# Designed miniproteins, single chains, continued (4): the designs that were tried, part 54

Each design is a single chain, and the fold is of that chain. pLDDT is the mean over its residues in the fold that is shown.

## One batch from the design tools (miniprotein)

Design m13844
Fold by ESMFold2-Fast:
Structure m13844 (fold): chain A 87 residues (1-87)
Amino acid sequence: DQAEVEALLEELEKAIKEKDFETADALILELGNNYAGKLTDEQEKRFKELAKKFFEEAGKEVNAPEEDIQKAFEGFITGFEELKKKA
């Protein structure tokens, strides 16, 4: 359901802006596990952009090295692409 995906993406953006990283992490897992093969190209691009922002903002909160933030995001992308292949 495209409407459900759009609502989840909006909630994810809100959680990141509010620095509610627990909610943002849960929403990223839900979108990846349940929708990886069902996103439009525009939705996938937005999801990846929001996930990158999540890792950057959460990493800054704990003063994580930029290298660790980048590696975490790359791990997310790899896992997401694997989930897409299974859908």
Scores: mean pLDDT 86

Design m13845
Fold by ESMFold2-Fast:
Structure m13845 (fold): chain A 91 residues (1-91)
Amino acid sequence: MKLSPEVLELEIELALEKISVAVAKLMVKSGKKEDLEEAVKTLEEVVERLEELARRAEALGDERLAREAEELKKEAEELVKEAKKKLEELE
């Protein structure tokens, strides 16, 4: 099968976003105010990048990549909600 350079780039970008979400998840689990604030900022940026990645994947016809990006985006959005709730409980 011909592996498109564009598809390979999106696969790498998705892998990096998975790492970013995993790191942010640990920060949310720590419950420290500074970690929660950093996690919210990071995850909001991740959500925007994943939405763009999903659109780019759909444009290339890669339904699997688009689906995985949307699933990771939903996980990031739930983590933002959890982190914001924890921040409200600290104030």
Scores: mean pLDDT 85

Design m13846
Fold by ESMFold2-Fast:
Structure m13846 (fold): chain A 84 residues (1-84)
Amino acid sequence: SVEEEILKLLEELAASTDEEEARKLFAEIGKLIETKASPELQEIFFRALALTQEEVARRHAAGEFVSGQEAAQLLLERFRELLA
């Protein structure tokens, strides 16, 4: 399913230490959302992304550094929670 494909790519993104690979993975997720995801799945993904951005902003306001890998892990966790 498109949902399973997105989850797999998010898991790969959260595990990636290579900035170029991370960029390609995020672009592939974006393409799946835009071309193959239902409107409902799109809303779930963008809500997960918004919640992730809010948490990252909260940590930055507290003087904490958040890596791209940590942000990707947060996105994966929020997306999984919203799919449940």
Scores: mean pLDDT 86

Design m13847
Fold by ESMFold2-Fast:
Structure m13847 (fold): chain A 127 residues (1-127)
Amino acid sequence: SDQEEFNNLLANLKSDHPQQAPLIELLNNVLDEYKLPDKDKIKILQAIQPYLDDPRVLQALLKLVIAMLDEGATAKTILAQLSILKTKQPLVIVMLGNMKSDNVKFSPATQEHLSQIDELASKLIQK
């Protein structure tokens, strides 16, 4: 089932990337708050998986996804944007993700999530 596939993917990503587990859990909680179906959550996790060990790119991608959800973007729109970013150099991904998340007009809940991402990612960047 999609639920079993999602649960297995989530557990494997957290096991393979234990330092990134808090960021992965935060993303999953946000996707659940927006009531995304498991099939779309799987695709979003798969789209970010190649960047889990690049903390600056991971930070930018998570901030982008959460900002897009706050703006009412569909999973389809988010996945299309992530597909485009996969063709770009890491620095360009970081720039675009950070630009999208610098909007001070996000909901209070989104502002809290973006702040949590920045705090958790800073611990991974180690400077």
Scores: mean pLDDT 86

Design m13848
Fold by ESMFold2-Fast:
Structure m13848 (fold): chain A 64 residues (1-64)
Amino acid sequence: DVAEVTLTVTLPEPPASDEEARQRANELFAQALADMEKAGVRVLEVGPLTVDGTTASARVRVEA
């Protein structure tokens, strides 16, 4: 069955710049998606990544 969820990651420390924030958020998000697939969740689609301070989120379609 297909479900749509919001995946959120939190940066471990405040980034020094907006570019660093986006880079770190993308790295953490890639790790989170890999962990989901390892746990048996199939990732079908990843929406746009939104960064707000130390928090980054995206809408993700999954088959669980």
Scores: mean pLDDT 77

Design m13849
Fold by ESMFold2-Fast:
Structure m13849 (fold): chain A 82 residues (1-82)
Amino acid sequence: SAAELAAQAIAELKKAGEALEKGKLDEAIAHLEKAVELALALNTPAGKKAAEYIKKAIEALKKGDLEEAAEHMRAALNYLGE
């Protein structure tokens, strides 16, 4: 269901945040990549917007910008209903 996909995308975003708190950058990116797939699977405007922000978070992490990444992750959570 769409609700189950959204809940799983939110769970992956939260796991990414936990990995970042532990300094596990590669784990965080892997969780964010999974969250992109789940958000896109919703096939909704909100899911597409969430995926766009998650992709921006991944780009920010690859550039070492943790503050920008956190802001994009928060925007994605808001689009998914958090």
Scores: mean pLDDT 91

Design m13850
Fold by ESMFold2-Fast:
Structure m13850 (fold): chain A 70 residues (1-70)
Amino acid sequence: SMEAARNAANDAGVEEIHRLAVEAGLVDASTPPVNAAMRVLALAVEGDKTAERILAEGERVGRETLERLL
């Protein structure tokens, strides 16, 4: 369904944000993906360019996943 595709795209974006945030040392691997995304968002709002790039990459992965599934 369209809803399942959107959910899968959102999950892919959040998982990529978590992976990149762990690699950048912003969170540890045990941090839940949603919490990692919230932390990255907070840092980006404060002007952290690494966090801004991670958010942009997560958005790109989510969008590409949605386009592939639709």
Scores: mean pLDDT 86

Design m13851
Fold by ESMFold2-Fast:
Structure m13851 (fold): chain A 80 residues (1-80)
Amino acid sequence: LSREEIRAKLLEWLRTIPELAHLPDSFREALADHLVARSRDLAHLLELVARMLGVHPESPVKRPEGERYLAGLRELLARP
């Protein structure tokens, strides 16, 4: 996957998160751009997202919903 394809899939995924649904597209685009810019590869991107969602082992609070959201991103990234 190219960085442009990853960005597009991230933006699509961010639109599926209920907590972000009422925010403007500019905010979701900025967040997608930030995550892509900070990631070195796909594995690093998934780690950054897991930390953001509170499902990384180092996260101070465990969120079951975060695991569902991360699974949705993995599914989108697996699409051709």
Scores: mean pLDDT 75

Design m13852
Fold by ESMFold2-Fast:
Structure m13852 (fold): chain A 75 residues (1-75)
Amino acid sequence: MEEEVERLKKRIEALKISYEIFKKRHPIDPETEKKIDEALEKMEEAVESGNIEEARQAYQELVKIFSEIVKKLLE
């Protein structure tokens, strides 16, 4: 259980770093940026409260949003 929480925290940190690097190269529209920021905040709150299932679900939603942004840039 501790390993899962620590692993998830590391994934969140890595995602934040990747997102900041991405934003420097590719400006994101304010609406999409707000959705990503809200998803990141919700994910961090869920991890801090011990709600691993909610954190995992929020992480999946964030990955989906990020994938759509990348797909849009490649089109």
Scores: mean pLDDT 74

Design m13853
Fold by ESMFold2-Fast:
Formats: structure tokens, sequence, C-alpha cells
Structure m13853 (fold): chain A 100 residues (1-100)
């Protein structure tokens, strides 16, 4: 049994006003659950990709962010992803690796 569902939203950086379109896809396959997030900027350029695997009491997350983004924009994306996963998986440990 496989379940796939997708959530899409636009988020705005509170200081810069820059907008990001976020698509989060959750894939459940038997006892395995994974989340793939794609983040596009206001020009439609893919600026971040997230891979998250749910493994027991842990969620292991890799965030790959475009190196051309400012430190402020990178941190906004990282914080958004971490908060999204904390709300989605309350009580699980979120382990994050960031690649640029």
Amino acid sequence: HMEIYTETKTVTHPLTGRKYDVTATTIKEGDKERIVIHIFDDDGVLVATVRAEVEGDKVNVTITIDSSLTDEEKQFIIDYVINYLKEKYPGKEINVTVKT
C-alpha cells in the first residue's frame, strides 16, 4: 500500500519581502515514510530541495540550498523546513544536514 499527497504554499520572507513557492510531497510506503520538498523563488528557479526520511523516533533531513542565496535567505529556508517538520512530526527528533 502506497500513499502520496502533496501540499503547496507560498511563503514570504518578513524582512526582504521575497516570495518562495513550496511544494511538499509525503510518500508513505508500508512502514516507510519520506518527504520531498521543492522550493522555488519568485522567478520560478529551484533554490532548495529537501529529502526527509522518517526512521523510528527520528526524522533525518538533508536540505540542499542554492549557494547564490544570501545567508539571510538560506537561514529563512532552513528555519521554515525545520519548523514544518517539527509541526508535522511532534515528538520526533529532527536531524538536519545542510548542503550548499
Scores: mean pLDDT 85

Design m13854
Fold by ESMFold2-Fast:
Structure m13854 (fold): chain A 96 residues (1-96)
Amino acid sequence: SEFEERLLQRIYELVRTHYLAQGYSEAEAEAIAQETVDTVRRFIDLIGLEGTLQQFKLSVEAGKAHPDRFSAADIALGQAITELIEKTLKERKEFL
């Protein structure tokens, strides 16, 4: 849907900007952003947008439980993606 395509574009820009700020090259940041978008698209196709939101919430909680494996910046990125998914669900419900 148009809501999912806008969400995926927002996630792409968010992830790309995040990794550029971390000192990654343009090519590396774009590759990570595209991989993230492809992963989110696959989840939406398999379990829908609400299911994708729940998976990201669980991933963020798991990340917070393992600070030895995930940085504060990684957790913040996961939270920001989760918030974009939640906002898209709200926008879709308001349009209906």
Scores: mean pLDDT 86

Design m13855
Fold by ESMFold2-Fast:
Structure m13855 (fold): chain A 80 residues (1-80)
Amino acid sequence: SEKGEINQLIGKILKLVMEDKSVSEEAATEIFDLATKALQSENKEEILELVERILELVKKYASEDTQKQIEALVKKIKEV
């Protein structure tokens, strides 16, 4: 399902955030809260808004490599 594909991509985003040692515990908590709301939502517009907010936090707090990987995952979510 479309929602199943989106949820798998969000899961990959969360894994990358957890594995990135440059992301503080506080920043990770904010990202996880937004991702949890996106996983619980059935509204694609709300999911896209939450995912874009995650991307802005990732651009601020994560390494360049993590940013590039998550940008690619966000693009895939928009294409589903």
Scores: mean pLDDT 88

Design m13856
Fold by ESMFold2-Fast:
Structure m13856 (fold): chain A 61 residues (1-61)
Amino acid sequence: SSNIPSPLGFTFEGVKASPELVQKVVNGDWEGVEKLGYEIFVNGKKSTEIKAGDLVTLKKK
């Protein structure tokens, strides 16, 4: 999987950066990320509670 560095200290896996996705990630708008059609997994568990150091995997629906 491709890893995308995050200015918030998270690692993103399995996604290509888009302006809308980057904006929501930078703002910590994880519910907005889900509304863009992505499922959010934190350390392998489906969640929207994300902290620095977590591995975040986004899967397009």
Scores: mean pLDDT 66

Design m13857
Fold by ESMFold2-Fast:
Parts: structure tokens; sequence; C-alpha cells
Structure m13857 (fold): chain A 115 residues (1-115)
């Protein structure tokens, strides 16, 4: 439980830092990703994340890493959410597109744990 709470805190800190760096338009797009807006396809969510990563890599990178850590902590606690698989797939595809081999490996390891 303590590890899950610490991971959640780090995730919130990374999310707040990213939101503070974003323009109003980019913040609106990021909120759609955070809410997994049901009007948007997987490919549209990935496109938004890729554009945000290209524009704000110093904030998006730490955010994605904190999100993977939060998902890992949920899996370890037996509290995995149905959305965790979709989020990990988005992170893995983004990591592949950006060449972040460490993030890709970490996302894929957690996807295997949900299989």
Amino acid sequence: MQRLLEAARKFLEAKEALLAALSDEDASNFIKVLSADPSLSYEELLKILLELYKKYPEYVGPFLWAEVELIEARIDAGLAQPSDETVLRLIAELAKETGDEELLERAERNLERLA
C-alpha cells in the first residue's frame, strides 16, 4: 500500500509539472488523453501523445515513466485497472517511436504481467 501511494504521489507531481508547462491548447489535448476520451480512437490518442512528446520531451518523458511506475505498483497490489493495458500499449508505442528503449522494455514487461 505505501509503494502504491508513493507512486501515485510521484505521478501527480509529474502530471502537474507537465500541465503547468503546456499551452491552453496542448493542455486541452492532454486532458483528453488523461480522460481516455471515448470519442477518440487509440491512434488519435497516440498522435496527441507523440506531438506533446516532441514539443515537451522534458515533461512528457518523466510523466510516462511515473505512469508506468504507478501501473506497476497497482499490479503488485492486485489493483490493476482495465485501462492499464491500453495505457501501457500507448506508452510502448510512443517509446518505440521516440527510441526510448528503457521505457519500451518497462512497458512491455508490465503488459506481459497483465496477459
Scores: mean pLDDT 82

Design m13858
Fold by ESMFold2-Fast:
Structure m13858 (fold): chain A 60 residues (1-60)
Amino acid sequence: SLLDKLREAGEAVGLGEEVDEVLERYLAETDPLKQAQLYTALALRIAGEAFDKGLEMPET
């Protein structure tokens, strides 16, 4: 699933704890727009960290 790939990507860039925390908020959120915003912000955070570390971007 996309969430499993996001967790794997977060762990790879050293953000595993932050990803787990944000995903708990994502799963508890009932507003789909706010869920999309949380997902997007987290994905951009992981992407930025991966770019800074010279890692390849995970498939989303």
Scores: mean pLDDT 76

Design m13859
Fold by ESMFold2-Fast:
Structure m13859 (fold): chain A 81 residues (1-81)
Amino acid sequence: TAAELLARARELFARAQEAHDAGNFEEAKRLAVEGVVAALRAYGVTDPELLERAREAILNEDLELAEEVLEEAKPAVEAAA
């Protein structure tokens, strides 16, 4: 369910913070990516291409791609509200 995906996202973000605090920045980034994907799925984003682009944007710190993903995700987020 959306609630389960949001709970998973919170868990992943908490683990990312722990990894970051431990100096494991690569692990923190990987966990943050999984958290964002889980959050997008919770808001109804089911397009695998959009989810993969979200992953790439975070891993590559690509702000332009991140903006494109957010614009495309906006209708799903609005529908979930």
Scores: mean pLDDT 77

Design m13860
Fold by ESMFold2-Fast:
Structure m13860 (fold): chain A 80 residues (1-80)
Amino acid sequence: MKYYLVDSDGKVEEVEVENDEEAEEIAEEAARKAAPGAKIIVKRVGESIVAVAYEGDEIKYVAVVSPDKEKAKELVEVFS
């Protein structure tokens, strides 16, 4: 299924997703690559997956994987 990966750096990418677990893995991997060593928390919001990378009390990076591009953009703003 075609999903969108949108992040707090302004990237928008089309990704192919077979199931919900793969969507979570894509979001976590994006956060891990952008903020190595940060604590990553993953949340499900409807059909969207949100990954937030933290260092201490600071949010370093947010990535959203969603079938809806506009919803993904909205969620990045909410969690950033």
Scores: mean pLDDT 83

Design m13861
Fold by ESMFold2-Fast:
Structure m13861 (fold): chain A 61 residues (1-61)
Amino acid sequence: SLYTPEEIQSLLADAEEMLSEEANPDPKFQQMLQEAKEAQDGDKASVLILALAVKKAVPPK
């Protein structure tokens, strides 16, 4: 990963905050957050943040 430890912690904190704001959090996203925290992987945290942002932006059917 090209991320510094500080950037990884920031991304993990952002992902955790975004997931905590979900009224009905997807177990898949919860697992992704746990995996990112265990691996200290900024790329995994970034992918989760993007997925949560896209979900929030998609209009309801």
Scores: mean pLDDT 77

Design m13862
Fold by ESMFold2-Fast:
Structure m13862 (fold): chain A 70 residues (1-70)
Amino acid sequence: SKEEVMEKAFELAELTLQHIHLITELFGLDKLPDTPEVRERKAEVEKQLEETISRMNEVDAELKKLIAEH
């Protein structure tokens, strides 16, 4: 349905924005001194980035399947 396609498209858009924010944060962290706190935050951001990419791929596949059914 149009509503289901729109819902998945919004979810993908939200995940894409989150991905951009995480990349931006990681880029900023790379400019900071190499401290234990910075290393810990980098690891957290990298994990969130991996999870976000995985979810984006899932939602993208679902969206493409929904569009192909029309």
Scores: mean pLDDT 86

Design m13863
Fold by ESMFold2-Fast:
Structure m13863 (fold): chain A 98 residues (1-98)
Amino acid sequence: MEEKIEKYIKDALEHAERAGALTGEQERIVATVKEAIDLIKNGGPEAADKALELVSQVARELLAKADENPETRDEIRAHVREMAVALGKAAGLKVKLQ
């Protein structure tokens, strides 16, 4: 189970890095996603909800930036979707192990 959580975390970070790079906010986006990851890995049951709230906030910010960049919009949207799915799967597995 830990290996699957680590795989989803890695996948989420890679998608966050790509979406952030396309929007010019890579450092801030990656920092927020790392905070959500820390909550998933080291937080209690209530921390999973907070982590998903942070992921939802980042997704909304990236989607707003995607709408400003028509040439990269679909690529940004795809990376945001994959990031959110990966983090949701990691959070779900962590809750199941608690």
Scores: mean pLDDT 78

Design m13864
Fold by ESMFold2-Fast:
Structure m13864 (fold): chain A 94 residues (1-94)
Amino acid sequence: MTEEEKKSSLINFLLAPLNLTNEEKEQIVNEILNGANIEEVLGKYIEDDELRNALVDVINAFNESSNVEDFRNKLSNINLAYIADKLIEVAFGV
């Protein structure tokens, strides 16, 4: 799996429980993969500041992580850390 595919899978997983259309999810993934500001992109679709900030932090943690252990450590400080094992599985394919 490429880094782009891992990132796409992670974003799709994070957006899955949200009441968004498949078109909106695809647009979010494409904008983020094309280097758009994550906070600005998510801010168009997610009104809850706490949830939006947690999702931004997860995606930034993935971008800043060199390996699974580093990503796991960064996730421990995020509001979504309770699903860290599933996020790692999706992002790294293991």
Scores: mean pLDDT 77

Design m13865
Fold by ESMFold2-Fast:
Structure m13865 (fold): chain A 63 residues (1-63)
Amino acid sequence: SASSAARRVADAIVEDRQAKGVTVTAGERAALERDALLVVAGAADDADRARRLQAFAAAANAA
């Protein structure tokens, strides 16, 4: 579940960047998935996990 959520968020970030014409490397994709996994590992509950992943995606899309 946590691994699945992290992978889905990483995939969504990559798709958003590619839709905007941004090139995403394999290393950058792997780093996004790893960082998303760290975010979900630190969550207290399902609501905290969802909030943290949403904040992570927003920050990644703003960068």
Scores: mean pLDDT 81

Design m13866
Fold by ESMFold2-Fast:
Structure m13866 (fold): chain A 63 residues (1-63)
Amino acid sequence: SRLTFVAVKDYTAKSPDELSLKKGEEIVGEVVGIDKENKQVTVKLADGSEYKIPGHVVKVKAA
């Protein structure tokens, strides 16, 4: 199922597979992976693109 994530702080992507975010930015996608070692979540966007986001940068928006 799709979730809405909200950036809790600004983040600059360190690689092409990461997403840059500004505080308060909303991202709609599906969680397709969790990397516990790197503390990252992989989110699949509506266009089928997959990006890694550090788990401490985003939270799930309450519906």
Scores: mean pLDDT 77

Design m13867
Fold by ESMFold2-Fast:
Structure m13867 (fold): chain A 70 residues (1-70)
Amino acid sequence: SISDDILKEISTLPEEMQSVLLRLYKYASSKGVPQEKIEEILRYGIELAKQGMPLDEVQLELARRLQEVL
């Protein structure tokens, strides 16, 4: 399961961003990506969102990071 601190940070983001991050976690877990690597990618996405990066750009950056660990 996602750590409480990450889940709480995700809950402060817009619903569309929350959905993207939670779907990424489920997908990466289903592919056997280690928990530590998934949480690293989630923290990266949260930071980009907090800096005001648009949803489409955050999705692209997350896809790039995910491809590096698949």
Scores: mean pLDDT 88

Design m13868
Fold by ESMFold2-Fast:
Structure m13868 (fold): chain A 92 residues (1-92)
Amino acid sequence: MEKVKELIEKAKNAKHPLSKEAVDALYEAGKIMGKYATDEQIEKAKETLEQFEKDLKDPNVDGTKLLEKYIKSDDPLKNPYFAKGILEGKKE
């Protein structure tokens, strides 16, 4: 629990939310949580990545709106980097 909270706080305190430091911290937090993730959490992580790819392909979606949608979410499973970490952690 402590390590995941530290990594999430490190991402929040990074100078930029898409900095390598923030992205790497969220991905590592996701990998740790992925080892203990339920099937429901894995499904939500897959949905997050599918929706993120769909939004990236939509020419009407502004990059600023993408950042707000995925960064401002109070649910860490809505963050695509954390979601990717969970899926990778579950495989190991």
Scores: mean pLDDT 74

Design m13869
Fold by ESMFold2-Fast:
Structure m13869 (fold): chain A 84 residues (1-84)
Amino acid sequence: DLVDQAVAGIEAAVDDVEKLRRLRDMFQSAKDSILEIASPEDQDFVDEQVEAYDRMIRAADEALARGEARRRALEAAAQQAAAS
């Protein structure tokens, strides 16, 4: 539920490239921290959390690509608009 909500929130933030970059970095750091803390006894819990972060990182990466493409399209459209 929380992961699904996070993914939906990331997808909704497509227009905020800076926020998406920060979120991606935060998720990557959280994943790295979980892997560093991981003990053999916690492998089931760690695997579940790593999979959740991996999904959020992927969602952020795709949203970043869409936001960047949209920004580039807007810049191209502005350049095509003749200076009056």
Scores: mean pLDDT 77

Design m13870
Fold by ESMFold2-Fast:
Structure m13870 (fold): chain A 87 residues (1-87)
Amino acid sequence: SAMEKAEKERLRELEERFRELTDRATALMLAADALGSRDLILEAASVGVEAIGAASYRTTGDAEGLEKAIERLEEAIDRLEAAIAAA
């Protein structure tokens, strides 16, 4: 149905956004690891936790949960990026 197509398209858009954020997170986590700071390790761990949460919602097809998890992941990535810039 048209509604099922709209729901699938929304989930696909969220999955694409999650993939882009995961790529950005991976690059920042590698940069944090190279710097060896304890504070950066904790911020990187927070990014990892939020990424696992988002992946769980993606697997269950929970678009609302995935959208909220993506917002938390973006916040964690922004904190890590700011912490790296301050190091």
Scores: mean pLDDT 84

Design m13871
Fold by ESMFold2-Fast:
Structure m13871 (fold): chain A 73 residues (1-73)
Amino acid sequence: EETGIRLAEGLAKALRDKDRISANAYLVGLAVEVSLTRDEKVRELFGRIADAIDAGNYDEAVKAAEELKEYLK
């Protein structure tokens, strides 16, 4: 949970900063954490982040990452 919060926060910041290297590192870390959970909402929010990044919709990716961070608190 704490690790997931830190990764989601770092991802949102990296996406806002347009730091693709850091964003990819946080996204990979978050994917590992998501793979260890049975929480459907966490998986849904991660899917929204990944889809938004693939679509080049970084505003939506930041929004979904912030939503995931708040959910994990």
Scores: mean pLDDT 81

Design m13872
Fold by ESMFold2-Fast:
Structure m13872 (fold): chain A 62 residues (1-62)
Amino acid sequence: PTPAQLLRAVRILREKSQLSDQEIIDELQSVVGLSEATARRLISLVKSLTPEQLDALLAALG
């Protein structure tokens, strides 16, 4: 995925935290164009990060 796709995907994850993992995967595929495998890996990565690490990732992508 491109940095712009990753940034959009992380923003969706942050805004849609109330959705199930499958609903987020569906959004990431339809809106951002990520594969299911990439979307699942990104969800797992974001859930493993601290707020400070997530902010650093967003800064690196933007």
Scores: mean pLDDT 79

Design m13873
Fold by ESMFold2-Fast:
Structure m13873 (fold): chain A 57 residues (1-57)
Amino acid sequence: AMRRVYVVQNKPDLPEEELRERARRTAEAILAHADQVEFEGDFGKLVAEELERLRAA
């Protein structure tokens, strides 16, 4: 089976509030559709944290 890899690119120019909201939405999409994930930069860290919260819930 083909593995879908999701690459979470850094978003350096976004406000903190918008970064957190996008991180939550990105984590939801990853949980639903991705087999493997690569996290980059500070945005990648936020997405990883939100994904971990979703998996724990």
Scores: mean pLDDT 72

Design m13874
Fold by ESMFold2-Fast:
Structure m13874 (fold): chain A 78 residues (1-78)
Amino acid sequence: LIEEAEKKKKKAEELLEKAREYVERGDFEKGRELMEEGARYGEESSELLYKSGKPEEAFKVAGEFQERLRELAELLGL
């Protein structure tokens, strides 16, 4: 469970970083798609951490991804 949470967290980070690159290149459609996919992985990661008995880490991860998504949404004009 913890290993799966870490894998999903890493995937979410990679997807959100890639989303930002596409937005900076002017590919807003691809950027939004990657942002949505990254959001799903981040949410799954925090849920798995919570279920693994790490609620503090789960809330921290959820908060970090919420902030990243907010910043990226602002860049997309959402």
Scores: mean pLDDT 81

Design m13875
Fold by ESMFold2-Fast:
Structure m13875 (fold): chain A 78 residues (1-78)
Amino acid sequence: MEEYDKYDKVVLLEGSDQAAIDALEAELRKKYDPEKTLIRRVDNLLEEVKKLQDSGKYVLVEARRVGDVRIAVFEKLK
């Protein structure tokens, strides 16, 4: 939890294609401020989504798929 506490936005990525995840992570790092947004690769997106929702500190604002990569975007509650 401490790892998330300094970020206003959390982006979770799940996929088996390392090249596709690397490319997408690079694009997201250009789009978002690295000091305010945490971008993480996870093995089980649904489990990590549930953990963040259960924390009460973050809200799921976007869920999408780009090729083989699944993305979930969370914003910090005030």
Scores: mean pLDDT 78

Design m13876
Fold by ESMFold2-Fast:
Structure m13876 (fold): chain A 65 residues (1-65)
Amino acid sequence: SLDELRAAVQAEIAAIRAEEQKRLEELDKKLAETKDPKEKAQIRQQRVNLETATALRLIGLELEA
């Protein structure tokens, strides 16, 4: 049913968001421990890339629902 499909999509979205939050927290901890400006810039870029990739993934799932 449509309700079962929506429930399945929402469960997958929740799992993806939970994984993203865990990875972002790991990057934030690494950023706090890093003193080198170049490494800080690389970590910040990785953070933005992760957020962008997750956003595109979520848009794809919502379009399928």
Scores: mean pLDDT 84

Design m13877
Fold by ESMFold2-Fast:
Structure m13877 (fold): chain A 118 residues (1-118)
Amino acid sequence: DEEKEKKLEELKEKAKLFPNEKIGKLLIELIEAIKKKNVEEAIKLIKEIMKLIEELEDPYEAARALALLYEIVKVSKNKELLEELKKELEKLTKHKSKEVASLAKRLLEELEEILKKL
């Protein structure tokens, strides 16, 4: 799927420019796992990235990381990855930062609509 590969490369370039090097590296590893169809590794990486997002002190950096993670998982069109992201987003709706909690709630609503079509 040439369009999917093109979108993943664009997201990979965004991940390379991400200010938090550890999160950026994990986002790149997630994209590579998706390209290799390694669902187990991708799930593990989603969990690791979400844990780091929850621990970020800057809510705007956390929101940007969450938005990029969401786009990567959305482009995958993989039901198991989308379901894992849904569980993690449900936890973030309770986040102490209103910016992160509001974004998580919005992305969760979008994700539920995507899952209904799979």
Scores: mean pLDDT 87

Design m13878
Fold by ESMFold2-Fast:
Structure m13878 (fold): chain A 77 residues (1-77)
Amino acid sequence: SVKDEAIATVKKMASKDEATFKAELKKLAAKLKTLSYDDVVEVGNAMVTEMMKLKMPQSHLSALNKAFGEVIKEIKS
């Protein structure tokens, strides 16, 4: 599922720099745009939970928030 892929992406990116994480988020965003709003919110919550568990830096959390904000705007438009 997209949710499982998203969680796997967070785990893979735990030790990677912000630029590498942003590139992976861009790939994931294309798939997220095909989902319902409720499913996008569920995936976002799962990713944040995993990032907090892995103690990922604020730069990565900010990148995630920006990427999901853009997806949500596009779905609601």
Scores: mean pLDDT 84

